Designed miniproteins, single chains, continued (2). Designs and how they scored, part 76

Each design is a single chain, and the fold is of that chain. pLDDT is the mean over its residues in the fold that is shown.

## One batch from the design tools (miniprotein)

Design m6804
Fold by ESMFold2-Fast:
Structure m6804 (fold): chain A 100 residues (1-100)
Amino acid sequence: LEERRREVIEEASEEVKYLGEVVDDVVENRETLLEKAREIALEIAEEMLGKSGEEILEEARRRATTRERAMAARMIEDMLREDPEGSLRRLEEEARRRLE
C-alpha cells in the first residue's frame, strides 16, 4: 500500500508533487512555510518595485520552482484577488522597510 502511494506521488506532475508535499508539511510546519513564502513574496516585490500587481504575480509564477516559491506566488495571487491596490501598496511598503 505505502509503496504504491509513493509510486503514484513520484509519477505525478511537479505541481501535484508540490501540493502533496505542501499538504503534509503545512499540517506540521504551516507557520514556517508561510513565513518563508512571505519572505520570498517580499523579495520579489522589492525587485519589482513600481511594477503592476499582474507583473509581480507573473514573475512570482515564473519563479515557482519550489514549494515555498509556489506558495509565495499563491499568496500574491490571493492578496491581489481580494484587494489589488491595497495589497500591492502593503507589499511595496514592507519591501521599502527592508531597504531601510
Scores: mean pLDDT 69

Design m6805
Fold by ESMFold2-Fast:
Structure m6805 (fold): chain A 110 residues (1-110)
Amino acid sequence: SKKREAEIWTMAGAGYYAAGDYETAIKLAQRAIELDPNNARAWNVLGQAYYGQGDYEKAIEAYEKAIKLAPNNFRAWYNLGQAYEKLGDYEKAKKYYEKGKQLLQQSLQQ
């Protein structure tokens, strides 16, 4: 199915991101999104890869899409905070770090 294929590309993209190959991670995450645009993890991997390249504005766009699809993903909120901090928007960074912290606390009490 397209959803299963998107998960395979998402997993591969996450692996390349972890290895520091951000260009390949972007291409694989984009393929996953083409197959399943509702895959929140693929959007988060795309954001992480853009952040790794220093493209913080594109990272923010991808993280915002991931959060709209999976609003309880505390990691994506933290990543959004880090990207705003890199752009010097400390007020937004603080807001999104606090949201990530609240969601992490909720996940630990499940």
Scores: mean pLDDT 91

Design m6806
Fold by ESMFold2-Fast:
Structure m6806 (fold): chain A 68 residues (1-68)
Amino acid sequence: AAEEYAKKGIEALKAGDLEKAIEYLSKAARAALAAGDLEKLKLLIKAAEAAAAGDKEKAIEYAEKAIE
């Protein structure tokens, strides 16, 4: 679930849809929290923060790191 949402968030970032990217990255972060994966949660929060700041490149880097 978290990995699937993170992947959709990355696709939205690449398409320039920051609103959808933040939505999917937030869903990914909630799924990671529910699974107890705190390291993945931290990376997904950083990805969502970067997306909210308009830093698409950093948002993609953090999100890809979260699903590695």
Scores: mean pLDDT 85

Design m6807
Fold by ESMFold2-Fast:
Structure m6807 (fold): chain A 55 residues (1-55)
Amino acid sequence: SPLEERIERLLEEMLRLQREIGDALDAGDEDRMRALTARLDRVLEELLRLERERR
């Protein structure tokens, strides 16, 4: 379904962002880490919204 496809894409983006945050943390790039964490928070909010809509 379109809803399931959207959730899968957001999960893939979440995993990618988590890895990029880890890389930024290891590099000591605090500006990048903050920007990526803010983006991750938005992805998580959207996932929770869609998950509630599915239920």
Scores: mean pLDDT 85

Design m6808
Fold by ESMFold2-Fast:
Structure m6808 (fold): chain A 75 residues (1-75)
Amino acid sequence: DDKFRGLRSALDTQADRLLRVGPDSPDAQRQARDLRTASRGTLDTGDRALLDGGRFTSQLQRQRQQQSQQQRRLS
């Protein structure tokens, strides 16, 4: 029970983090919904959903960082 509670909390936290990194991204919104669906459903895919969400968040953060660096070089 405590283990499953922790996994659900982690999934919800990752969804919130993803939306903070890319609130206007349709891909981020879809991935966040998938994470929240996993937290409310069966936990069989919870670990994979958390990993996929983490990977996507890291990719989105890198894209935003590259965009910020490009803007700094052009101004």
Scores: mean pLDDT 68

Design m6809
Fold by ESMFold2-Fast:
Structure m6809 (fold): chain A 67 residues (1-67)
Amino acid sequence: SKAEEALKAAEKLGKKLADTGEKLTGQPATYSAEAVDEETIRITVKVGDITLVLDVSADDVLRAAAE
């Protein structure tokens, strides 16, 4: 389904952001992705003591992952 595809794409994007943050800062990084509603995906990335939370549309996540 679209929601499952968006979550998988969000997990890949979250991993890429976490890996990039870890590489740039030398701090440990973690990530997670969850569906907030039918159209909204939440990506959380933690790098050291910094937490970034992105609420993005499922369509935007799928588009970003395709590019």
Scores: mean pLDDT 82

Design m6810
Fold by ESMFold2-Fast:
Structure m6810 (fold): chain A 110 residues (1-110)
Amino acid sequence: MIRMSDEDVRRAAELLRDNRDNLLSQIAAMIVLGAGEAYEEAREVLEESIEEDPDNSDSWYFLGTVYRSLGDLETAKEYYQKALEIDPNNKSAQENLKRVLEELGEESTL
């Protein structure tokens, strides 16, 4: 019964864009709930977040998750790797990078 329309996602993203304390958590929820059309809106908000704070590992991680959801595994890999370059202890980025590498047929043993 919980559902968000693209318009609801866009409005939520706009309202949360200036809330830096909880923005990434809310974007994660939008990505999970927005299966499809909402990913473009989440991508734009995340790109703005990275422009403001390029050392925020979580912003790079969520961009990777958006691209993975869009089926662009190569771009998702690059963003997860960037997140880990900034914060090697980002467990979410580690887990999702491993999944993307498995999907691409790439393994750490190569």
Scores: mean pLDDT 67

Design m6811
Fold by ESMFold2-Fast:
Structure m6811 (fold): chain A 65 residues (1-65)
Amino acid sequence: EDETELEALKASAEAYGKEAGVEVNPKTLEEAKKQYEEAHKKAREKNKKEVLKIAEEKAKEELEK
């Protein structure tokens, strides 16, 4: 059970880190948690920019209706 949580946290941190361009290499459980939060925060900022881009494209398409 504890291993499952650690493995899930590490996988999530690596996934978000890859999207955000952040290297994830935790040596301790606390480091893994901290790196997960940082990677998630950067991935969220990136997603926010993508949402803005989609909104702009949607506005342009609305003019064609």
Scores: mean pLDDT 71

Design m6812
Fold by ESMFold2-Fast:
Structure m6812 (fold): chain A 116 residues (1-116)
Amino acid sequence: SITLTESGGGTVAEGGSVTLSSQISGPYQSLLLVGWYRQKPGEPAQFVASIDMITGEKVYNEEVKGRFTISYDKEKKTLYLNMNNLKKEDTAVYYSYAVDVLGNTYWGEGVTLTVV
């Protein structure tokens, strides 16, 4: 019943900035956790960032800490990943995810970011 509709991405210059978004169809009260994973070319899937929907605690992968910021807008029901000082190694498919109060995990289809 929960769907994630992602937007953003594309081709961005090294050192540039981009914001990825994911609109989450379910009510925010049904969510325990929202976040982002990425799949880099030739590498396993990597955790990027999360927000605990009960406490508001944010967690970041050390590789993106200080460059990326995760946020959630309750009115818009939209998860954001603000990405600054982009590096070529940030080239990946980015997947939003949500965990509901029953422990089910829902995934977006992925949004491609290419850093040139």
Scores: mean pLDDT 90

Design m6813
Fold by ESMFold2-Fast:
Structure m6813 (fold): chain A 61 residues (1-61)
Amino acid sequence: GPLDEKLAELAKKFGVSVEQVRGALTLLEQFSDAVTVQFLMRELGLSEAEARELVAELKAL
């Protein structure tokens, strides 16, 4: 569906897996922007700017 397509495009844009993007969305829903940014930087190796951009894109869903 449209959500799955958007998650796949975000995964491609940020060089991460769809499963990792789904994990970030779950963290954002259960915790906070800050926790999600920290996860993306530490576990996936994204820069702070990339992590913040992905969080903004997930919040726009």
Scores: mean pLDDT 86

Design m6814
Fold by ESMFold2-Fast:
Structure m6814 (fold): chain A 63 residues (1-63)
Amino acid sequence: SAAARAAAERAARLRDLQIEKFALEGSLDLLEAISGEESKKKIEELRKKIREVEAEIARLKAA
């Protein structure tokens, strides 16, 4: 059914987003450990990406 396909697609996308979030958090931890002026801008970019992924996860869970 269309509902079953939508549920399966949502579950797969949630899984992909969770993996992406995990990878981004790992990158953030590494950059925070290095500490430097160049890392500050990269840390801000990673935080933004993590927030975007979290927002998408929240939207999919709410749907």
Scores: mean pLDDT 84

Design m6815
Fold by ESMFold2-Fast:
Formats: C-alpha cells, structure tokens, sequence
Structure m6815 (fold): chain A 78 residues (1-78)
C-alpha cells in the first residue's frame, strides 16, 4: 500500500533535494533543471483526481526510478 499522500510528497521532495545536492557538487546544471521539471510534473500528475490509484503509483515509481539512477550516476562522479 501507499504510505499516504503526505509521505509520498515527502519522499519526492527528499529525492529531489538529494539529486540537487549531488548535481550542485559535480556542477551539473542540466541535471538540476531536469530534476526540478520532473518533480514538478510528477506532483502535478499525482494531484490529478481523474487518475486511478494504480496510475498514481506508476507515476511515483517512474520518478523514484529516475531519481535513484541519477543519484547513483552522480555519486560515481564524486
């Protein structure tokens, strides 16, 4: 089950902050801009009342997967 809407929002914010922190350390402005855009779009889509719970889970999982891959790539550059 989902951790609840507040927990999902907090997790998106935590992932975004981590990507921004690492991108700042490596000097990657393009990754920072992409991270902000993807987080904004994910939050917008999750807030769409016409979507099913399954669709919202998929949207969140897509963002989490992207963020985790980017975090791993940035950590390798440190």
Amino acid sequence: PLKGAQAVLQEIEALLRRVLELAEKVGDEEVKEEARRRAEETLRRIGDSSLSAEERIQIFNDFRRWAEEVIRALEKKL
Scores: mean pLDDT 82

Design m6816
Fold by ESMFold2-Fast:
Structure m6816 (fold): chain A 75 residues (1-75)
Amino acid sequence: LAAAYAQGLADGVREANELKERFGPEKAAEISKKLAEEYDAQADASTDPVERAYLRGKADGLRYAAIKYKAEANA
């Protein structure tokens, strides 16, 4: 479970970084927040504990990156 969560976290941060490179920090923060909500909903619907851990990690990574990018956009 910890390994699946850690992989999700890394993948979520990476996805957010790709969005930032394409759209800038403000829009990347908006998209990443929306994607995090979608992955949380998928995790809630899953009965597989490994899939749940991965999706939760991905959502957390995206949400954390969104907070950071919003701070960068306001600087």
Scores: mean pLDDT 84

Design m6817
Fold by ESMFold2-Fast:
Structure m6817 (fold): chain A 65 residues (1-65)
Amino acid sequence: DEKIEELFKKYDKDGDGTLTYSEFRKAMKELGVSDEKILELFKKYKDKKGKLTKEQFKAAVKEAL
């Protein structure tokens, strides 16, 4: 979804194509997701490096909504 991709780009401050927990939390809070759900989704979808790619972020958003 184009809107989800824009949200990802907005919070990807490093421009490296991944979101840290802090960036992910801010993006999900903008969507109205609770802190407990954000932490659950981050643990579920994070990469081995502790970050979310755009595809992992899209999957987390779909599960949250």
Scores: mean pLDDT 80

Design m6818
Fold by ESMFold2-Fast:
Structure m6818 (fold): chain A 67 residues (1-67)
Amino acid sequence: DEILAAGERGDPAHIPELVPLLHSEDPRVQAAAARALGLIGGEETRRALEEAEPSPARQAALRMIDK
């Protein structure tokens, strides 16, 4: 899956593509986007995750950024 692959590579160029997916109607897409952003890390991804709806995937992604 392109969403997870982008996150696993840690490529920040995909952040603009991943952020809208945090607001997807599909909870699987939301979780995949949160995980990908958590793997990329950084302040911009942290802010995007903090603005998203609270979920276990969001919390896990925030912990990944904090290491």
Scores: mean pLDDT 74

Design m6819
Fold by ESMFold2-Fast:
Structure m6819 (fold): chain A 90 residues (1-90)
Amino acid sequence: SEEQKILRELFLEAIRFAVDYYNKLLEARKQGPEAVAQARAEFDAEIDRLVSEVREKYGEEIADEFRRLLEAAKGWAETMVELDEEIEKK
């Protein structure tokens, strides 16, 4: 169905968002806490932008679900960076 195609594309976009955020956090952590704060602010703004675009195209319900996917993706990326730091220390 059309809805299933939309959801599939949004899921792939959330996966890509997680990978991009993970890579940005890895780079930012080498530069210090100010760079990390900037990366977080940039990706929070990107979530708002992407969700707004989806809301305009597909409506509120799909936009709300997409926000939940992007917030989960953000959380996965943050967890992965924390695990990388712990592995590197041991």
Scores: mean pLDDT 87

Design m6820
Fold by ESMFold2-Fast:
Structure m6820 (fold): chain A 55 residues (1-55)
Amino acid sequence: DKEKEIIEKIQKLSDEFAKEAKKIIAEISDPEERAKKLEELWKKFQEKVDEILKE
């Protein structure tokens, strides 16, 4: 069960990341600001994945 829960949580986070990334790309026209927002989103995603995997 734990392995299935981990996979499901990571998949859900990946879907959320993709949706937020698309929104940032669509809404932010400034390339530097866009890159910064995407980097922050990616760091949050990595932190959440790491927390799940360390459980």
Scores: mean pLDDT 81

Design m6821
Fold by ESMFold2-Fast:
Structure m6821 (fold): chain A 89 residues (1-89)
Amino acid sequence: GAGLEKVKEEIEKIEKEAEEVIKEAKEKVKSEEVEKLEKKIKELLEEMKKALEDFLERKISAEELLKIIEEKKKEIKEIIEKLKELIEK
């Protein structure tokens, strides 16, 4: 299996999880804070996708790609937890 397929799968999985939580937050909480958190998640997802493109163009190493994906995924998960806190209130 190519490491590329795993990275793509991880990006798609976190994007889907984020979209589901954002949708629930928008339905239950009409707040500008939800919109700001959605924007931050979208920016982080774009950075992950750009890192994947940079790797495909041979601009970065596989190790650097994996590090970026791990760091951005952690940031998205922290924002998802904040969205869940807003839903519970």
Scores: mean pLDDT 84

Design m6822
Fold by ESMFold2-Fast:
Structure m6822 (fold): chain A 69 residues (1-69)
Amino acid sequence: YYIEFIDDESVYYTGLATIDEATGAATGTLQDSRTFTAQTTIDRETATASGTITLSDSHTAAFTASLIE
């Protein structure tokens, strides 16, 4: 999935993610080549995912992302 999200410092990120719809587990790579993992809750009615993302540098942030395709 192509994802776009803003963290709690208002930093905008884009990336490609693989999301397991059964568990909400997600992994991917940001445009700056950092990798991430996330635990997400998927809202199928709005095609959004929200939760907590952990970057490869151990930074964590809350996020809301649109599932765009």
Scores: mean pLDDT 70

Design m6823
Fold by ESMFold2-Fast:
Structure m6823 (fold): chain A 99 residues (1-99)
Amino acid sequence: MAAERGAREAERGGRRAEEAAERGDAEEALRAAEEAARAAGEAGEASGTKEAEFAGEAGEGAGLTARAAGVAAGEPAEGGALGGRAAAAGGRAAAEAAR
């Protein structure tokens, strides 16, 4: 299903964000987190149900919020890693809600 593809992309983005953060590559961590957040939102939209759409939106919002909070706190790599993780969880929840 398209929702499963979005969830997989969010998971990959989250993993890339964590790997980049471990290297201290803040720019890549933030970019990967943003990509993961968008993928989570797309997973929700692709499901066709309100429950999955809310889960995808929550994952996208949580991912972008954690990313922005990390930048504001002067910890952009940590913000990217946390944002990617939140987005991956939201994408997964959206795919599950689509069942």
Scores: mean pLDDT 84

Design m6824
Fold by ESMFold2-Fast:
Structure m6824 (fold): chain A 70 residues (1-70)
Amino acid sequence: LTERARRLAAEALRVLHSDPERALELLQKAGVLATLAGDERLKALLSEAAHAIREGDLERAERLLQEALE
């Protein structure tokens, strides 16, 4: 579950600047998987990244997603 969540987060990072709505869809799916995996750190970072995208702060979202994938 965690690896699948991380893969979706990586795809979200890839499409972040070209298709932020698609990135949000991918992060919603990744967040569900992180929750099922019990990965509280990943869940929190994905939630903050999604919030940053909704606020239009794509640079912050990019940094949060990079941190989530470490």
Scores: mean pLDDT 84

Design m6825
Fold by ESMFold2-Fast:
Structure m6825 (fold): chain A 60 residues (1-60)
Amino acid sequence: SAEELKKEAELVEMKILLFEIVVSTESLVEPEEVYEARRKEMEERIKELEKKKEELEKKA
């Protein structure tokens, strides 16, 4: 249903926000050279979630 797809998109949006918080928080405590590779991995995952959210919003 449209409501179910909308809820799914909201959950994906929350995951994106949580990942952004994690990336920001980790950058405060880890040396940049140690954290850089993991940060890039998380940024790619955030992009993947953003695409999924867009797809769900279009279907709703």
Scores: mean pLDDT 69

Design m6826
Fold by ESMFold2-Fast:
Structure m6826 (fold): chain A 69 residues (1-69)
Amino acid sequence: MEEELKKLFEESKKEAKEYVEELKKKDPSLSEESLELLFEAITFQLLVQKLMEKGVSSEEAEKLAEKLL
């Protein structure tokens, strides 16, 4: 369980980083603080989605994601 959760978290961070880089390219006026907050928010949403795809309920997935962030 811990190994799989760690892999999903790492995958979510990689995908979130790609999204943040695309957002920075489209809107170069975004501050570093805004990009960091977006990275955390996107990582959370992606991790919740991946956990739900594994059969975890949305509420349980959110609780697990909050503990990692």
Scores: mean pLDDT 80

Design m6827
Fold by ESMFold2-Fast:
Structure m6827 (fold): chain A 50 residues (1-50)
Amino acid sequence: LSEEEVRKLREEAFAAFEAMYLSMGYPKEEAERLAQKFADTVVEVDLRLK
């Protein structure tokens, strides 16, 4: 993946996970932290599959 594709994937994953954690009742700061962690995991898995 190019750096642009990695950044886009991370941004999309972050937005999706942030929305999910907010809907589960997590405060914004916690949701952002958890979303960032999982966005990084999604990018790492995608890179290992290529």
Scores: mean pLDDT 76

Design m6828
Fold by ESMFold2-Fast:
Structure m6828 (fold): chain A 55 residues (1-55)
Amino acid sequence: RELSEREKELLERIIELSVKQLELAVKISLGENVEENTKKMEELTEEIKKLEAQL
């Protein structure tokens, strides 16, 4: 199955957001601004779910 241009754009954005989640997870594990970074993680997770729903 060939991905459409739109599906490729969605996947690229999902990958970018997933990288940001990994960065936040590292910061949380180190105890850096845990409350703020946890909230940002939740927001990114919700955004990723919305993008996945469009695939």
Scores: mean pLDDT 81

Design m6829
Fold by ESMFold2-Fast:
Structure m6829 (fold): chain A 118 residues (1-118)
Amino acid sequence: MQPEVVGEVKVTVKATDDSVEITVEVRNLSDRPIAAPLRVRVYNEEGELLGEATLPPIQPGETATVRLTIPADKAIGKKLLVLVEARDADYVYFGAVEITVEKGKTVEKTAPLYRYPL
């Protein structure tokens, strides 16, 4: 069975000389609530966890947003993997955004949020 696209993960990265700000927006495009908190994790190419946050449960048509800051020296000029994961009683939710951090620039990238039946 193929996973269903139920939402959108939008990642915006703003890099200064001193810090990298990551904004993660998850929109529920389905007719069902995402009834569990969503975990947001940011990794570098080496698999090191650079940041973690939690989004609240998201009703149909709603968007939840979280912002986190990571050290510039660990992120500028590097590729980051942003993972969004949730699990409720019936489903696993998964989204992944791969984004390159560019000094002095704002970069935006979107990816689908998938739903897998348990």
Scores: mean pLDDT 85

Design m6830
Fold by ESMFold2-Fast:
Structure m6830 (fold): chain A 65 residues (1-65)
Amino acid sequence: LSETQKLEVEASVYEIAGAVYKLNGDYEKAIEYYRKAYEIASKDPALKAEAEAAKKAIEEVEKKL
């Protein structure tokens, strides 16, 4: 895996974890994992779409707190 592919996989895993916690109603943990996805995706400009998706997910979940 290239460095970008490794970051993309890591961000995807954290996004999935965030979605699972959101579906379970654990909004605090959902935000924690979406923030991790955002941090990872933000390390590479090629992953801008993934970073924006994670940021949007954080904003949507914060409305539920």
Scores: mean pLDDT 84

Design m6831
Fold by ESMFold2-Fast:
Structure m6831 (fold): chain A 111 residues (1-111)
Amino acid sequence: GEEIEAHIVSGLLELAMAAWLLRHAETREELEEALELARRAREHFRRAIELVRRLLREKVVLDPQQRRALERVNGARHPTQEAALQAALRRAEALLARADELIREIEERLE
């Protein structure tokens, strides 16, 4: 739960900064910084996906603190741990797709 939340939160912050830099970049250096941030965000989302998939496979029972971390990631409470993990997986996969698209846009602007 908590490690998944840490990766999602870090990835979201880096993705937001990369998107902001892409919109406001006036220099090649700023675009290269945006690319680095977007790649770091992608790695965080990939790591979150791996962790969620492991928890689903191993059927590890999460403690209440780990469950609350998943609730924060999902922005919602789920009736079962499996439902919460499946929701977190879908969210992390969607965020990974957003990071991949942002990387593509930045690379196109770098020519």
Scores: mean pLDDT 89

Design m6833
Fold by ESMFold2-Fast:
Structure m6833 (fold): chain A 70 residues (1-70)
Amino acid sequence: EREELLEQFRRAAEGAIRQGLARGEPIEALRERLLREIEEARREGLLSEEEAEEAKEIVRELAREAEAAA
């Protein structure tokens, strides 16, 4: 189910951002890397266009929240 996939992705993205920030990676670099990975998965047919768009929005929202918290 799309909702389950997006929830799993959100948890994974939250973890990746948290771990990256803990290592001192800039939020901008983390956002760019995650967006690139999503686009790559879409091109390979692992994600639909709609799933990729929603995943990208989740990444942008999480990155914005992390920047605001810093």
Scores: mean pLDDT 80

Design m6834
Fold by ESMFold2-Fast:
Structure m6834 (fold): chain A 116 residues (1-116)
Amino acid sequence: KLSPEELKKYLTGSALLVHGEAFRSLGDYEKAVKYYEKAIEALKDSKSDEGLYERALALINLGEAYRKLGKYEEAIEYYKKAIEEAKKIKDEKKRKELIELAKKNLEEAEEELKKA
């Protein structure tokens, strides 16, 4: 069960991630980046599976936003960070899901960088 402090970090991170997703959906990738960065910082040092999952997802979404801005090297860096964060998740199904998602996005960004 999450401590009150860990729950606050998780809820804050989730709210910021939802805000980033809203700006991404509007095509405002610069604002999406800012909110995803805030979500990642709010979830920093999280030890719960919930916090680690949300942080890894925020790192994937940040990579996607950089990719949409044509910043492929930054996108690649954040997808690699997402893979390392996801490896810390204890739940095998959730861990594999996020690692596979991040690896797919990493491969796509590396191909886009070659064509740039």
Scores: mean pLDDT 87

Design m6835
Fold by ESMFold2-Fast:
Structure m6835 (fold): chain A 65 residues (1-65)
Amino acid sequence: MVSAEAALNILAVAANIEGVEVEVEIEGDKVTVRLSPSNPEAAERFKREVEALAKDAGLEIEIVE
């Protein structure tokens, strides 16, 4: 599946979690998410939701802080 759809879904997850700021980069079939650690609890929730999304979509998603 195209990484652009995953990027939009990741941005939607971030928009639903208060205290999370993210930037998404797409390189071919790899999606990289840059996370600003303004709220550690929100960051952990975001990581869990993105991990579930990656698993369901069969995508390689990397989260960096």
Scores: mean pLDDT 74

Design m6836
Fold by ESMFold2-Fast:
Structure m6836 (fold): chain A 69 residues (1-69)
Amino acid sequence: MSDLEIARKAMEEREKQAKENKPRFEKASGLDVTVEYKLEGDNVVITITVGDEKVVIEIPVANFAAGTS
């Protein structure tokens, strides 16, 4: 049970780090930049849309929080 709390804290740290990079994209003016977050199972799926282009990034949480390392 304590292991699950450690895993949760690690996930929050990753979210915080991802947030650090987000301001850089939004600060870039002149471009239609959209960043969307979606939680799918044990992965955080980030979709970045720049004008007509779309990039999907998957951040796996399960590998760090498998429960039994």
Scores: mean pLDDT 62

Design m6837
Fold by ESMFold2-Fast:
Structure m6837 (fold): chain A 65 residues (1-65)
Amino acid sequence: MMVSRETFERAVVELYLAGRITPEQANRAGRLMREGGEEVDVREVARRAGLSDAAIEALEALAAR
């Protein structure tokens, strides 16, 4: 799923505030997003950030809203 950086950042913040990812995972996801283009591959970036499969599914659901 490709989303804008704004959509990705909102989804990561929401998932972090829900207690589903660590600060280190959230920070890594943000850094990897900034290293890419204007569109973010949610699954690729989340996997590289070290999110669990369950956290990746939740992030995709939040990003699709």
Scores: mean pLDDT 84

Design m6838
Fold by ESMFold2-Fast:
Structure m6838 (fold): chain A 70 residues (1-70)
Amino acid sequence: SEAKKILEELLEKGDYDGVYYAATAILNGETDPKAIRVAARAGLESPTPLGVTKEEAEELYKKAKEILDS
């Protein structure tokens, strides 16, 4: 899916805060890829980073992927 591709793109470039925002949008029922991209961008534009780790981002990706693959 396009949403899955967005998460994979964020993981590949090391944008772990972006993965958090995108994945949580998906986990909360967001299905619009445009809205998911906006959620990820909000993380980058925030002056306060969350400090999401690679391991945390990979776990969030797995959970979001499960929903997208159902």
Scores: mean pLDDT 80

Design m6839
Fold by ESMFold2-Fast:
Structure m6839 (fold): chain A 97 residues (1-97)
Amino acid sequence: KPLEEILEELSKETGASVEDILNALKEEGFSERELEGIAAAAYGEPASRLRELGVSRKELAEFEKILEELDKLAKLSNAEKFLFLLRKKVEEREKKE
C-alpha cells in the first residue's frame, strides 16, 4: 500500500519506526484515512482510487496541480512528494486558522 511504502522510506531516512512516524502525524491532526489519500496521490495512483479513499474533487485538483508543478522543477521521491503535500495541508489549515 502507498502509505506503508512511504512510511517505510521515511523510517529508513529518519531512524524513527513506522509506528512512531504514523503516531506523530496523527498527533498533528491527520487521520489514517487522510494520510492514505495523500500517500496515494504522492504515489501517482489514479483519481478513481483517491476518491475511494475519501479525497474530494477539490483536493484531487489541488494535489494534481501541486504534483504537476513539482514534476516540472525536479524528479522527487514519493516520500518527498508526500511530505510536500502534508506541508501544503498544514499551511492551508493555518491560513484558515
Scores: mean pLDDT 76

